Designed miniproteins, single chains, continued (3). Designs and how they scored, part 77

Each design is a single chain, and the fold is of that chain. pLDDT is the mean over its residues in the fold that is shown.

## One batch from the design tools (miniprotein)

Design m10825
Fold by ESMFold2-Fast:
Structure m10825 (fold): chain A 77 residues (1-77)
Amino acid sequence: MEKEKEKEELEKKAKEAKEEAEELKKEALKLAEEHEKALEEDKEKALELGKKAKELVEKFAELDGEAAELEEKVKKL
């Protein structure tokens, strides 16, 4: 088994997971800003936006953790 190929595959997966986590984090921040604006005008809309932001926060936390685990595996190779 070629260690370089294993390292490249793990690095690629780590990059993809990290990039996805960053995109979800940006989306969550955008929804949080919209939620803050809606709090003053539409409580029902604010609740919906807050729920979506929370779901994105949970998703990027999962992907960020996966990326960190993959990065550690790369370092051990």
Scores: mean pLDDT 79

Design m10826
Fold by ESMFold2-Fast:
Structure m10826 (fold): chain A 70 residues (1-70)
Amino acid sequence: LSEEAKRHLEEAIEAIKKGDYETAEKHMVKAHLAAGDNPELIAHLNEAGRAIRAGDAEKAIEHLRKALEA
């Protein structure tokens, strides 16, 4: 991953920890744009988005951490 994509993923994780899901989703979009065509990242971002909508902060952070390794 680019350093820009990693930075946005890390900022999304911190936003979730603060309960700021709007900021988290904005950073997830920016991470996707910075990473380009990366199916593994996209899959984990989609799972994190589902977890956020379900109110599962722990699972959202887990998937964003997996996205950092994509």
Scores: mean pLDDT 87

Design m10827
Fold by ESMFold2-Fast:
Structure m10827 (fold): chain A 60 residues (1-60)
Amino acid sequence: SLLEKASEAAREGLLALSNGDYETAAKHFREAADYLAQVPGFEKSAEYMRKLAEEAEKKA
């Protein structure tokens, strides 16, 4: 499902972030945001993931 894909992408993003791999973290957070944006009611969660991606991009 899209929610499972979003959860997996968010998890990979957090793992990359913990390793200091900001470029990989940003990529995965954007993937999570894209999946969440396709699910009605998850607009705020998608916005949050986009924010995490932008913060990671600033550190890369």
Scores: mean pLDDT 86

Design m10828
Fold by ESMFold2-Fast:
Structure m10828 (fold): chain A 64 residues (1-64)
Amino acid sequence: MEHVERAKELIRKGKEAEKEGNYEKALELYDRAIEEAARADPMSFEAGAVETAAATNKSAILSK
């Protein structure tokens, strides 16, 4: 499976964990998504967008 697709799956799982109030699990999943997106082609706009989305969701949790 491509790194971008894996990162998207991890973001989806992170959002579900956040919806359930499991912020610790969500942060772990977002960190994994950032790592997977970073391992994709660094010149890929889609990979950069996915990495930014994961980082943004992580920051939102940390701001609580």
Scores: mean pLDDT 76

Design m10829
Fold by ESMFold2-Fast:
Structure m10829 (fold): chain A 66 residues (1-66)
Amino acid sequence: MTFRVTFSGDVAVNIGIVLRLLGRPDVEVEPLDENTYRVTVSGSEEEARALEEELRSDPNVTVERL
């Protein structure tokens, strides 16, 4: 499953989230611009949905399913 993830707010907080995503072996992160990333989850659909819900819980993060 693939998502477009857009960050708003402080750059240091955004970097922390990106580093957490990069630490996952089933996740591929591709920068589209300074605050927008393409996130591909190659794991199970359940794991992909759990990540989507986790990211959506942050009010400074916008997640769009591609």
Scores: mean pLDDT 76

Design m10830
Fold by ESMFold2-Fast:
Structure m10830 (fold): chain A 83 residues (1-83)
Amino acid sequence: MEFDEGVAAIADAVGRVFAKKGLLEEAVEMYRRAIEIYPEYAEAWANLGRVLKEMGKDEEAAEYYRKALALDPNNEEARAGLA
């Protein structure tokens, strides 16, 4: 769904801004919104994994990195997160 992908990309972009500011819970909420709107958005799954890892939730982070790789095997963020 083309327009849903655009809306999900905006939510992901806002999530990245929150993450850079250290607002990790707010970043998680925005990334979850992105994947609810567009579940095939591999970058949002990878970004959610990274923030969860920063929060010390390593097991949950690994699960979301694996989801990102299932959608896009070349996703660098997810590959780095599982290394």
Scores: mean pLDDT 83

Design m10831
Fold by ESMFold2-Fast:
Structure m10831 (fold): chain A 62 residues (1-62)
Amino acid sequence: LEELFEEAKKAVEEGDLERALALLGEISRANLSADNVIAPEAAALINEVGKLIHEREEEERA
């Protein structure tokens, strides 16, 4: 789980938001029954990625 979270952070830093979402989704599924210190940090990162996607969609406006 820590490895997936680290990859998700790296994907966000690289601007690969789709990869970040896929990794965070996998972490969420794996963490559903786990009492992990990573859970609140993962939730914060999901919120951050959501903000970035919203900003991108504002600019993208097809």
Scores: mean pLDDT 71

Design m10832
Fold by ESMFold2-Fast:
Structure m10832 (fold): chain A 98 residues (1-98)
Amino acid sequence: MLKEAVEKAREAAEYAREAARASTNPEARELLEEAARYAEEAARAAERGDLEGALEKVGEALGLLARAKAVANPEALPLIEKAIEHLARAAEALREAM
């Protein structure tokens, strides 16, 4: 569902930003803020009907979230995991729409 892909990508961006605020490591904060930007770009691409572009941006965000998870403090981890979960659902919805 295209609407679901947009909503899940935006929710992922919010969780990534919350994780960045909870992060004490500057590297983790930068990765999470960049992941949030890619998640927002994925939502915008999906709104325009650019499913391939949206999936590419979801992939970039997931890669950044995985890197952030490796260096994050414990308080940020649940928020990073929620961002990953929501982006995975966005990717699933995008693939179903293709």
Scores: mean pLDDT 88

Design m10833
Fold by ESMFold2-Fast:
Structure m10833 (fold): chain A 111 residues (1-111)
Amino acid sequence: ASVTVSGVSTSASSVAAGGSITATVTVTNTSATDVTVQVVAELLDAAGRPVAGAASEPVTVAAGASKTVSVTVAIPADTAAGTYTVQAVALSEGGQTRSALSAPVTVTAAA
């Protein structure tokens, strides 16, 4: 793959429905040419279904370089309380690269 993605770090291990969480990943360009990527962070339920997501601005990663990308995901106020995970997807003209799942994130009921 021309692009690899690190594991996802989250700004918190718990968030209330209606709040937000920031996902941070490092994108590495393993190719000999600059690539432009867009990072999509998805909040996944226990079945692996996305319940929330957000996309970064397009980011140019120089040949052989790495960039850290942060994406803030707004959690819908109607999101069920429970245990979720965050996954990042780097989108480029060469295709998609998915991260490993984050550590668990507990979503609490809206205040």
Scores: mean pLDDT 81

Design m10834
Fold by ESMFold2-Fast:
Structure m10834 (fold): chain A 65 residues (1-65)
Amino acid sequence: SSMQERIAELRKRINELSEEQTKVMRQYMASTDPAEKEELQKQMKAISDEINRLFAEIRELAAAA
């Protein structure tokens, strides 16, 4: 179904963002530059916000079924 396909796409995007978040976190832990660490913290927050948005969309799609 189109709904199941959309949920699968959203879950795939969440997985991709989770992998990106892990990479950014590793860069944050390795960095000794305060300015770089601030940028990486902003990136991690943006990724977390997007993951939360995608989870909300999955919940709405599931509720509409």
Scores: mean pLDDT 89

Design m10835
Fold by ESMFold2-Fast:
Structure m10835 (fold): chain A 57 residues (1-57)
Amino acid sequence: SEEKELLKKLGEKAVEEGLSLREVAERLGISPSTLSKILSGKKKPTPAQIERIRKFL
């Protein structure tokens, strides 16, 4: 799905730029705990969160 592709690209960009989970969360305006749950598949991202990820990429 598009959501899975965006999350994969987010992870790749974070590694490439040397960003921690906390730093990525701060740039997206999402709490680190929420971002962790989204990345682990425990929580579905909201449309607003998907837009923030897309704009970050």
Scores: mean pLDDT 83

Design m10836
Fold by ESMFold2-Fast:
Structure m10836 (fold): chain A 81 residues (1-81)
Amino acid sequence: DEAAREALRKRYQALADILKKAAEDAPYTPENANAKETNAKLAEAYLNLAQDKNYAEAARQFAEVGAGNGVDEQAVLDAIE
């Protein structure tokens, strides 16, 4: 359904916003460098999905991060709600 697709896009936008903020708020330290980079890449991937563009690039970004290893996606989704 078009309504379900629009709801999904809004959810991806919210995920992108949360992950971008997480990347920006993390202190600049060697220990946090990988986490900042991971959150920034995931934010861009979700933003691409939210805007219905660059699906191939989003897939590459998810694969590069190793989807599910660096970010608890369920915890992020729970934070949105």
Scores: mean pLDDT 65

Design m10837
Fold by ESMFold2-Fast:
Structure m10837 (fold): chain A 56 residues (1-56)
Amino acid sequence: SELEKIRKETLIGLLEIARETELMLAERQKDNPELVAALKKAVEELTERIEELKRE
């Protein structure tokens, strides 16, 4: 349905903003390798979720 499409596109947009935010935080915290590793893992999980939604 059109509503389901809008909901999916909105969720994808929000997840893309979250991913960008995590990437910016990783760049700011580059001197903290444990935090950078955790943020990169979060980015990978967000990317996987975005791709899953795009396939649906």
Scores: mean pLDDT 86

Design m10838
Fold by ESMFold2-Fast:
Structure m10838 (fold): chain A 57 residues (1-57)
Amino acid sequence: SSLLEELLRAIGEVLAAIGDVLDAELAGDEEARREAERRLEEARRRLDEVAARIDAS
């Protein structure tokens, strides 16, 4: 697979998770917010891994 495709996918996952956090915050749903924050942390780690592979290339 293209490394660029992996990067774009990782960026998309981070943006989606940010949207989920915002939606949960606006709804006042503490449980949904915690789950969305956990997914955001996972998405950020994945983005960092892809960025590190690009930097190493």
Scores: mean pLDDT 85

Design m10839
Fold by ESMFold2-Fast:
Structure m10839 (fold): chain A 85 residues (1-85)
Amino acid sequence: MEKKKEEENLIKEAERLRTLAEGAYQASEDDPEQAVKTLEEIRKKLEELRNKAKEMGFTKAQNVADEAIKVADEALEKARERLEA
C-alpha cells in the first residue's frame, strides 16, 4: 500500500515541477535571470525525484520525471537565450 502512494506522490511532484517549469519559462519574458535560476532549481529537484523513482523501481514515476526533465531543459535553454540576447 505505501509503495503505491509513494509512487503517486512522486508522479504528482513531477507534474507540479513540470507546471512550475512552464510558468518560469513564461516569466522569462519579464525576468530571464530569475527564470534561469528557478529552472535550474526545478531541474535539480526533478533529477533527485527521478533518481529516487529509479532506486524504488517506480517505472511510471521515472517516465513522468524524464518527460518533466525534458520540458525543464527546453525551458532553461530558451530562457538562457533570452538572458544572452
Scores: mean pLDDT 84

Design m10840
Fold by ESMFold2-Fast:
Structure m10840 (fold): chain A 60 residues (1-60)
Amino acid sequence: SSMKARFYEKAAESSREMANDLEKMAELVSPEQAEVYLKQAEDSREQAEINRKKAEELAK
């Protein structure tokens, strides 16, 4: 369980970093492409929260 908790903790970190990168990319592209990146950033932040909660549940 400890190893799985650590995996989900790292997955949450990666998803947050991905969301930050996508938000920065959105500033550099066309409005149409920016909407796609911002939607992906939202999805990545949701995934980060899911993984954070999963890590918390698995921590023993």
Scores: mean pLDDT 86

Design m10841
Fold by ESMFold2-Fast:
Structure m10841 (fold): chain A 58 residues (1-58)
Amino acid sequence: SSMEQQKQKKLLEQQVRDLISQISDPEEKEKLLKKLEESKTVGELAGLVVEAAVVLSL
């Protein structure tokens, strides 16, 4: 991956972590943290940002 993609991945990882920190349900929180550890691509991380935001809206 390009250096720009690595920077984007790091930024998205931080965004996912910030969203997860706001989730009150410990089961959903654990599930998303596990997915974050398994996520390796920009697309996977972007998907997790959306998923975490949806969980927060419930």
Scores: mean pLDDT 82

Design m10842
Fold by ESMFold2-Fast:
Structure m10842 (fold): chain A 94 residues (1-94)
Amino acid sequence: EKVKVTIETPGGTAEVVVSDSDTGEEMADKFVDAAQKIADLSAAQAAEIRARLLEALKQAEGKSIEDRALAAALALRAALRALGIPVKITIEKV
């Protein structure tokens, strides 16, 4: 099963597709790569966001792909907002 996550900032819009076959690390990397395309993040900021996403995904381990995508999206939203970046995230089952 697959879930599409749309991330919107003033810097642009990025889409991430995650699936049941993705590891926590692969899912975190997809979200961080998307965020870096639409937000001017330093390498240190990207690494910190990745660590936060991995923590959230570990807590959601064994849950549905929708719940894991939601956990990662909420962690990303919180991290970007803490950096002063306004962000809107939408999750859609595909």
Scores: mean pLDDT 85

Design m10843
Fold by ESMFold2-Fast:
Structure m10843 (fold): chain A 81 residues (1-81)
Amino acid sequence: MDPEELVQRADELLKKAREALEKGDYQTAFKLYKEAIGLYSEVLGPDDPRLAEPLRLLAEVYEKMGQTDKAEALKARADAL
C-alpha cells in the first residue's frame, strides 16, 4: 500500500480516536490510537517525531483507564522524539 495513503488513514484514525476520547469511550479511543500509532510507525519508522502527539494522546487514554505506569512510559517515549 502507498505510504501516503497509510499516513492519511492514520490521520483519520486519530480524529476518530479523539472523538471517542471526548465521549468517554476509552476502549474505542485506545484501539484507534494503537492502530494509528502502528500505521505511523510502520510507514515513518518508530522514532519519527510525528509519533509524539499520538503517543501522548494514548498516554491520556491509559491514565483515564488507571494504567499510570503505561501512560508514563508512553510520555517518556514521546518526549524522546
Scores: mean pLDDT 81

Design m10844
Fold by ESMFold2-Fast:
Structure m10844 (fold): chain A 59 residues (1-59)
Amino acid sequence: SKELEERYKKLSRLNIKLNKREWTPDVKAELMKIFNFTPEQLELYLKRVEESAKKAEEG
């Protein structure tokens, strides 16, 4: 339960940085821990996130 609360808190902090699209090492490290990604998998995922965000902005 305490671990779940910490995850929600981290997600709240990440949400602010994600809205600004700040891919700092700290943000990347937290995303890797949450999704259990390797650095290569994370970079690919971030590319897809950017593509999806652009598509959502356009329709």
Scores: mean pLDDT 70

Design m10845
Fold by ESMFold2-Fast:
Structure m10845 (fold): chain A 90 residues (1-90)
Amino acid sequence: LVGILAGAAAVAGGLLAVRAGSGRGLAAGIAGAIAGIGAIINALLGRPREAGVDAIAGGVAAILGGILAGSPGGVVAGAAGAALGALAAA
């Protein structure tokens, strides 16, 4: 469950960064969403450490995308994904 929530938060952060509409954040937002999906898949396959690492990567990418796009929602959701991912990896 923690890995799924971490992945979902990373996807939400990435999508919010993309939605904020600046091309500068677009690639980082997309990368965050893809890594968040990978975290959800790894969590569903019973790989919590791999899910946690993917969610941390996706969360960091979503934070960067959110900063570049000017999306505070992207930053907050990305930070939540990274924190939950760290918990899932532990």
Scores: mean pLDDT 73

Design m10846
Fold by ESMFold2-Fast:
Structure m10846 (fold): chain A 73 residues (1-73)
Amino acid sequence: LKEEADKLREKGNQLFDEGRYEEAAKFYTEAAKLYEQAGDKVNAQISYYNAALAYRKAGKFEEADKLFKKARE
Protein backbone atom coordinates (compact mmCIF):
# COMPACT_ATOMS: atom_id res chain seq x y z
CA LEU A 1 0.00 0.00 0.00
CA LYS A 2 2.60 2.62 1.02
CA GLU A 3 4.94 1.73 -1.88
CA GLU A 4 2.01 1.91 -4.33
CA ALA A 5 0.92 5.24 -2.79
CA ASP A 6 4.48 6.59 -3.16
CA LYS A 7 4.49 5.71 -6.87
CA LEU A 8 1.13 7.44 -7.41
CA ARG A 9 2.41 10.53 -5.56
CA GLU A 10 5.54 10.56 -7.79
CA LYS A 11 3.33 10.39 -10.89
CA GLY A 12 1.22 13.24 -9.48
CA ASN A 13 4.40 15.30 -9.01
CA GLN A 14 5.45 14.65 -12.63
CA LEU A 15 2.02 15.65 -13.96
CA PHE A 16 1.96 18.80 -11.78
CA ASP A 17 5.40 19.83 -13.13
CA GLU A 18 4.04 19.31 -16.67
CA GLY A 19 1.09 21.63 -15.92
CA ARG A 20 -1.38 18.72 -16.11
CA TYR A 21 -3.05 19.82 -12.90
CA GLU A 22 -6.39 17.97 -13.03
CA GLU A 23 -4.60 14.67 -13.78
CA ALA A 24 -2.05 15.41 -11.02
CA ALA A 25 -4.92 15.99 -8.56
CA LYS A 26 -6.45 12.60 -9.41
CA PHE A 27 -3.13 10.80 -8.81
CA TYR A 28 -2.55 12.68 -5.52
CA THR A 29 -6.11 11.81 -4.40
CA GLU A 30 -5.56 8.10 -5.16
CA ALA A 31 -2.21 8.19 -3.30
CA ALA A 32 -3.95 9.82 -0.30
CA LYS A 33 -6.58 7.05 -0.18
CA LEU A 34 -3.88 4.37 -0.19
CA TYR A 35 -1.96 6.18 2.57
CA GLU A 36 -5.19 6.27 4.63
CA GLN A 37 -5.65 2.51 4.10
CA ALA A 38 -2.03 1.99 5.24
CA GLY A 39 -2.65 4.07 8.40
CA ASP A 40 -0.19 6.76 7.22
CA LYS A 41 -2.18 9.83 8.26
CA VAL A 42 0.68 12.29 7.66
CA ASN A 43 1.30 11.30 4.02
CA ALA A 44 -2.46 11.05 3.43
CA GLN A 45 -2.90 14.66 4.65
CA ILE A 46 0.02 15.89 2.53
CA SER A 47 -1.36 14.08 -0.55
CA TYR A 48 -4.88 15.51 -0.05
CA TYR A 49 -3.34 18.97 0.35
CA ASN A 50 -1.33 18.55 -2.89
CA ALA A 51 -4.46 17.31 -4.70
CA ALA A 52 -6.34 20.40 -3.47
CA LEU A 53 -3.57 22.70 -4.74
CA ALA A 54 -3.62 20.92 -8.10
CA TYR A 55 -7.43 21.22 -8.43
CA ARG A 56 -7.16 24.93 -7.52
CA LYS A 57 -4.56 25.36 -10.32
CA ALA A 58 -6.98 23.57 -12.69
CA GLY A 59 -9.82 25.97 -11.73
CA LYS A 60 -11.72 23.18 -9.91
CA PHE A 61 -12.44 25.25 -6.80
CA GLU A 62 -15.21 23.07 -5.32
CA GLU A 63 -13.04 19.93 -5.56
CA ALA A 64 -10.10 21.87 -4.09
CA ASP A 65 -12.18 23.06 -1.11
CA LYS A 66 -13.37 19.52 -0.30
CA LEU A 67 -9.80 18.18 -0.36
CA PHE A 68 -8.42 21.04 1.78
CA LYS A 69 -11.02 20.01 4.38
CA LYS A 70 -9.94 16.35 4.03
CA ALA A 71 -6.29 17.38 4.53
CA ARG A 72 -7.19 18.77 7.98
CA GLU A 73 -8.35 15.31 9.19
Scores: mean pLDDT 85

Design m10847
Fold by ESMFold2-Fast:
Structure m10847 (fold): chain A 73 residues (1-73)
Amino acid sequence: SLEKKLAKLQAVLAVLKGALYFEEEVVKKLEENKEEATEEQKKRLEELKKNIERLKEEIKKIEEEIKKLEEEL
């Protein structure tokens, strides 16, 4: 069922958007304390920024799949 596939993709999208929101909040807090940050915290900030970029790309792909399925309904 296309409707069941759509519902699953929408659920995945909600989880990914939640993860993105959480990661962006963590980055914001780390950037606010950047001047007092340890070398390990600076490396974590860089890794989180890479993860955010990957999450945004994954979200975009899922949104494109949802749009294609909605056009088939």
Scores: mean pLDDT 84

Design m10848
Fold by ESMFold2-Fast:
Structure m10848 (fold): chain A 71 residues (1-71)
Amino acid sequence: SAEAERLLAEAERAFAAGDYETARRLAEQAISLDPTNLRAYGLLARALQALGDSRGAVAVLERAVEIQRAM
């Protein structure tokens, strides 16, 4: 959706600015609107890793792989 794409673009800008908490929140919102947006999962995983949540980052990437296989 256009809203999910907008949220992902905002999340990418927040990540580039070093605002990893905002990037995480916006990426999660993008995923809630479009659960098949693999790019949003990649950004969420990077934001979680930057915040020190390596286990959360791995879990998000594993979920993205499962979704891609189901597509």
Scores: mean pLDDT 89

Design m10849
Fold by ESMFold2-Fast:
Structure m10849 (fold): chain A 75 residues (1-75)
Amino acid sequence: MIEELVKKAEEAEKKGDYLSAGNYYRRAGEEYLRQGDLEKAAEYYEKASEAFEQAGDHLNAKALREAAKILREKI
């Protein structure tokens, strides 16, 4: 369930594991995208981007910010 992915992301953030948080938020966004919920997909890609930025993973952070922007332009 998407709620379980979001919960795992939030738990990872609380313990400072931003890399795991980014991966869980990205997976939540991918599941919303698969369901056609572009607004929620963009929201979770943005959360994943923030987490990857905190983890120092600037390449994944940039890619997810760009993906979220494209999704928001389609809604």
Scores: mean pLDDT 86

Design m10850
Fold by ESMFold2-Fast:
Structure m10850 (fold): chain A 56 residues (1-56)
Amino acid sequence: GPLFEAALRAAREAAPGVPESALRAIAGEATKAHQEGVSEEEALRLAVEGALQAGA
C-alpha cells in the first residue's frame, strides 16, 4: 500500500547499505505500527530509525 512504499523509500534513503530484505521488513513493521494506532508520520520515522539501527 502507499504507506509501505513510502516507508520502504524512506528506509532505503536513510540506510542505502542495508539489504533490501531487511528494509522491506522494517517498512512492514512501520506499516503494522500504523495499523495499531501510530500516525503515518510516526510510522515513517520508525522506518528511518529502524533502517539507521540496521545500518550501524
Scores: mean pLDDT 86

Design m10851
Fold by ESMFold2-Fast:
Structure m10851 (fold): chain A 61 residues (1-61)
Amino acid sequence: SELVKKGEEYEKKGEEAFKAGDYESAVKYYMKAHQYYVEAGDYEKAREVAKKLGEAIKKLK
């Protein structure tokens, strides 16, 4: 699915931003990845990226 591929692209960008300490960008990328996974009907990947999103939000204080 092209939507799943887009989700994976944004999830990777989110992970790279998170590793760099750019938590604001990580949140934005993870939110976009979540949107694509939900649109694709891939609720398992959506749930996984939602956990990563929560961790990034926690880092923002």
Scores: mean pLDDT 89

Design m10852
Fold by ESMFold2-Fast:
Structure m10852 (fold): chain A 81 residues (1-81)
Amino acid sequence: MAAALAERARAAAEAMPEAIAEAKKESGSEKAVKLLEEARRLYERAAEAAAAGDVATAQALLAEAQRKILEAAEEIEKALA
């Protein structure tokens, strides 16, 4: 479980630079970009926690990263309106 969780968190973190670049180019929302950058850092921390066998901390960090992504999506929607 922990190894699979670490791999998923790492993959999510690796995908974030592309998502950040798209958000910046298409919306121009600095607030959304900041939230996505925070989500990337949370995914990196989650991968580290999972690799160390701390599944509970990794899950909490993943949940926080998902909340930041939802907030970023809301800010992108506002910027495009």
Scores: mean pLDDT 82

Design m10853
Fold by ESMFold2-Fast:
Structure m10853 (fold): chain A 87 residues (1-87)
Amino acid sequence: APSPAETARATLEAVLAAEGASEETRAVAMDLLDRFAARLAKATTPEEVRAILRETVDELAARLPPDLAALAGVVLQEMARVVIEQL
């Protein structure tokens, strides 16, 4: 089965493509997802996962258009939920 990170990457790529996101916006979103996944891999508690999620969602809101930031945020929230369930 695909990992939570692989599932999140595929979902985010599909959503950004469907919304017509620019190449620059897609690159920023994918970089943020990759950094998010790397931080989650080192998290050992649900509290750490939630803190990493809040910080990454705030960075999405600062760097992406609001509609795309909201959609990306939903993808990251689902990934965080699955990671917490595996702790």
Scores: mean pLDDT 88

Design m10854
Fold by ESMFold2-Fast:
Structure m10854 (fold): chain A 92 residues (1-92)
Amino acid sequence: GLAALRKRLEELREEIKKAKTPEEAIELAKRVLDLAKEGLKMAETREQINLFIAAALLAIGAEFEAELGNLETAKELLLAAIDLLEEALDRL
């Protein structure tokens, strides 16, 4: 349900802020992408769909940056994805 997605979003935001290794960022990126995919199943409007897709693309970019060892860039992309997911969930 929506409440469970919001709780996962809040937990992910805090874990992203605390991430200290690229390996942690890669795992967090996968979890952010999974949340975006679950949100897409609930999306009813083009605006909601666009927000979930944008968040998914940021998560994919974050995984790529983390694989290159760019931890801070990966974290910035993941936090941006979380902000888009929060906006998308607020519009559901």
Scores: mean pLDDT 89

Design m10855
Fold by ESMFold2-Fast:
Structure m10855 (fold): chain A 94 residues (1-94)
Amino acid sequence: AGEEAARAARGAAEAVLAAAERGDGVGAAAAGAAAAGALAAAELARKAGETEAAEEAEKAAEAAREGALAAARGDLEAAREGAEKALEYAEKAE
């Protein structure tokens, strides 16, 4: 559960980076969906008792969500910052 949450969080961060590179609504929507999935995975890890991994994965997913919203607004700099922060938290969730 914790490993899956960390992997989902990393995937969401990578989706935000891709959205920042594309600069379009399709990439932003995909990144938003990935961030939502990562949040769900973090919740499952928390319910499984993997609290520390769940906390870091949740932070990563939240940062990815912020990055996806920035990409949707066309703020590609803020989107990249969100992705970098999400990657940092995802590494800590491992």
Scores: mean pLDDT 81

Design m10857
Fold by ESMFold2-Fast:
Structure m10857 (fold): chain A 57 residues (1-57)
Amino acid sequence: MFTREEVELAPLPELVRRIIDELKKKGGTAVGADGRTYTFGPNFNDLGILEADLRAL
């Protein structure tokens, strides 16, 4: 289920999590170890949620 590239990223959680935490505050996107893109923010967990919120507006 995981590629060797994803495994290589796991050993550097301190840097990756710092970047992810910054994106959560700013509401950005990043690629996780799962190889999927995630949208971060106070009301966002996934790109699908973000698009649903935009449609609701």
Scores: mean pLDDT 51

Design m10858
Fold by ESMFold2-Fast:
Structure m10858 (fold): chain A 96 residues (1-96)
Amino acid sequence: AAALLAQIRERLERGDYEGAMALLRELAAAHPEDVALLAEVARLAAKHSKDPLAATGAEMEVMAAEVDIELGGDRREAGARIAAAALAALRASAAA
């Protein structure tokens, strides 16, 4: 997990949004219930996003998913929502 996170960070620092999206999909498939890890990636995607609305959306989805888990929600569903929001922020940046 740590190695993929480091590679995602490096790709985002270089503006390689497509490469970061590929690694994020791999990370989400390998760790679908690791909400803390997926939230860290979503915050990183928001930080490097060229689209402030997509960045805000990713941060809001992390907060909503964390609240859902505290209320007994499904961690896999929360992880999937966070990953989708992070991918949306990166995709918007790749298109710009």
Scores: mean pLDDT 82

Design m10859
Fold by ESMFold2-Fast:
Structure m10859 (fold): chain A 69 residues (1-69)
Amino acid sequence: KVQELIEQAQAHRKQGLEYEKQGDYDRAAEHYREAAELYRQVGELDPSNRDEYLALADRYEAKAEELAA
């Protein structure tokens, strides 16, 4: 189940990058926010890798905020 969340986060990260390349920053921000939320959930479920996943969540949350502004 944790692996499914990681795969979903990676898919949203990839979609965010594709929309960013197209200049569709609103859609890019939405996908980056979804990736951040999924990485946060992974960090909560996997305490051994919490710091890494929370850092990823923070990174994509910040990127989404920057693109949506």
Scores: mean pLDDT 85

Design m10860
Fold by ESMFold2-Fast:
Structure m10860 (fold): chain A 102 residues (1-102)
Amino acid sequence: SMEAEEAITRAYTLAVRALGQARALELGGSLPDHTVLDEEMQRLLELAREYLRLNPNISEDEWLERIERAAREVLEELKRRGELLSPEEIAERILEELIRNA
């Protein structure tokens, strides 16, 4: 459905953001001054940091390709199970799928 497609698009954006933030922190940077990390965003950041720890030399282009692949796999699983998850829960599954395939 269009709702599921919108949820996966938002989840993809959250996963990409988490990986970008994780990379910035690994390079000795900081999060933007207005970055509020609630428990869900903190969980995504922790998963993204674990993924980068397993893949220390990965380029942004390569992780974007891997996220797109993981997002498709997660979307197909959610459709098969008839599950309706929040974008944050879907983003968590995308990052977990990335770690599983690392």
Scores: mean pLDDT 78

Design m10861
Fold by ESMFold2-Fast:
Structure m10861 (fold): chain A 80 residues (1-80)
Amino acid sequence: SSTNNTINNLTNNYNNNRNTLSDNLQAGDLNGAISSANNLNSTYRQLNSVSTDPNTKQRYNNNIRNMDLLIKSLNDTKAG
C-alpha cells in the first residue's frame, strides 16, 4: 500500500510537472521552462527508481535523455 501511494504521488508530480512545463513553453517563459523541465526530469528518475519492469525503465531512461536535450536547448536559447 505504501509503494502504491508512492507511485500515485510520483504520477501526480509527473502530471503536474508536465503541465507546468507545457504552460511555461507556451508562455515563452524560458526560466520557468528550464525549472519545470528539471523538475520533470527529477520525477522521471524517481519513477525509474520504483519501476521493476525493464521496458518501463528503458522508456524512463529515454524520456530522461530527451529531457536533458530539451534543457540544453532551452539554456542555449536563453544564452542567445
Scores: mean pLDDT 83

Design m10862
Fold by ESMFold2-Fast:
Structure m10862 (fold): chain A 60 residues (1-60)
Amino acid sequence: MAVNPEGVLQIPDEFLKEAARALAAAGLITQEEADRIMSVKDPEEQKRLLVEALERRAAA
């Protein structure tokens, strides 16, 4: 399939929100952390918040 990369530009934003929701549902991050990620519109800020939450949970 030769599909246009048009959707790829938006996929990261929606993908980050979906990831946050899934992680919260699994208990890997808090609901408040997921809510924060969902409330911001900047994909860089969303990514940063998600990484921070995961880093906190992944502490050995």
Scores: mean pLDDT 68

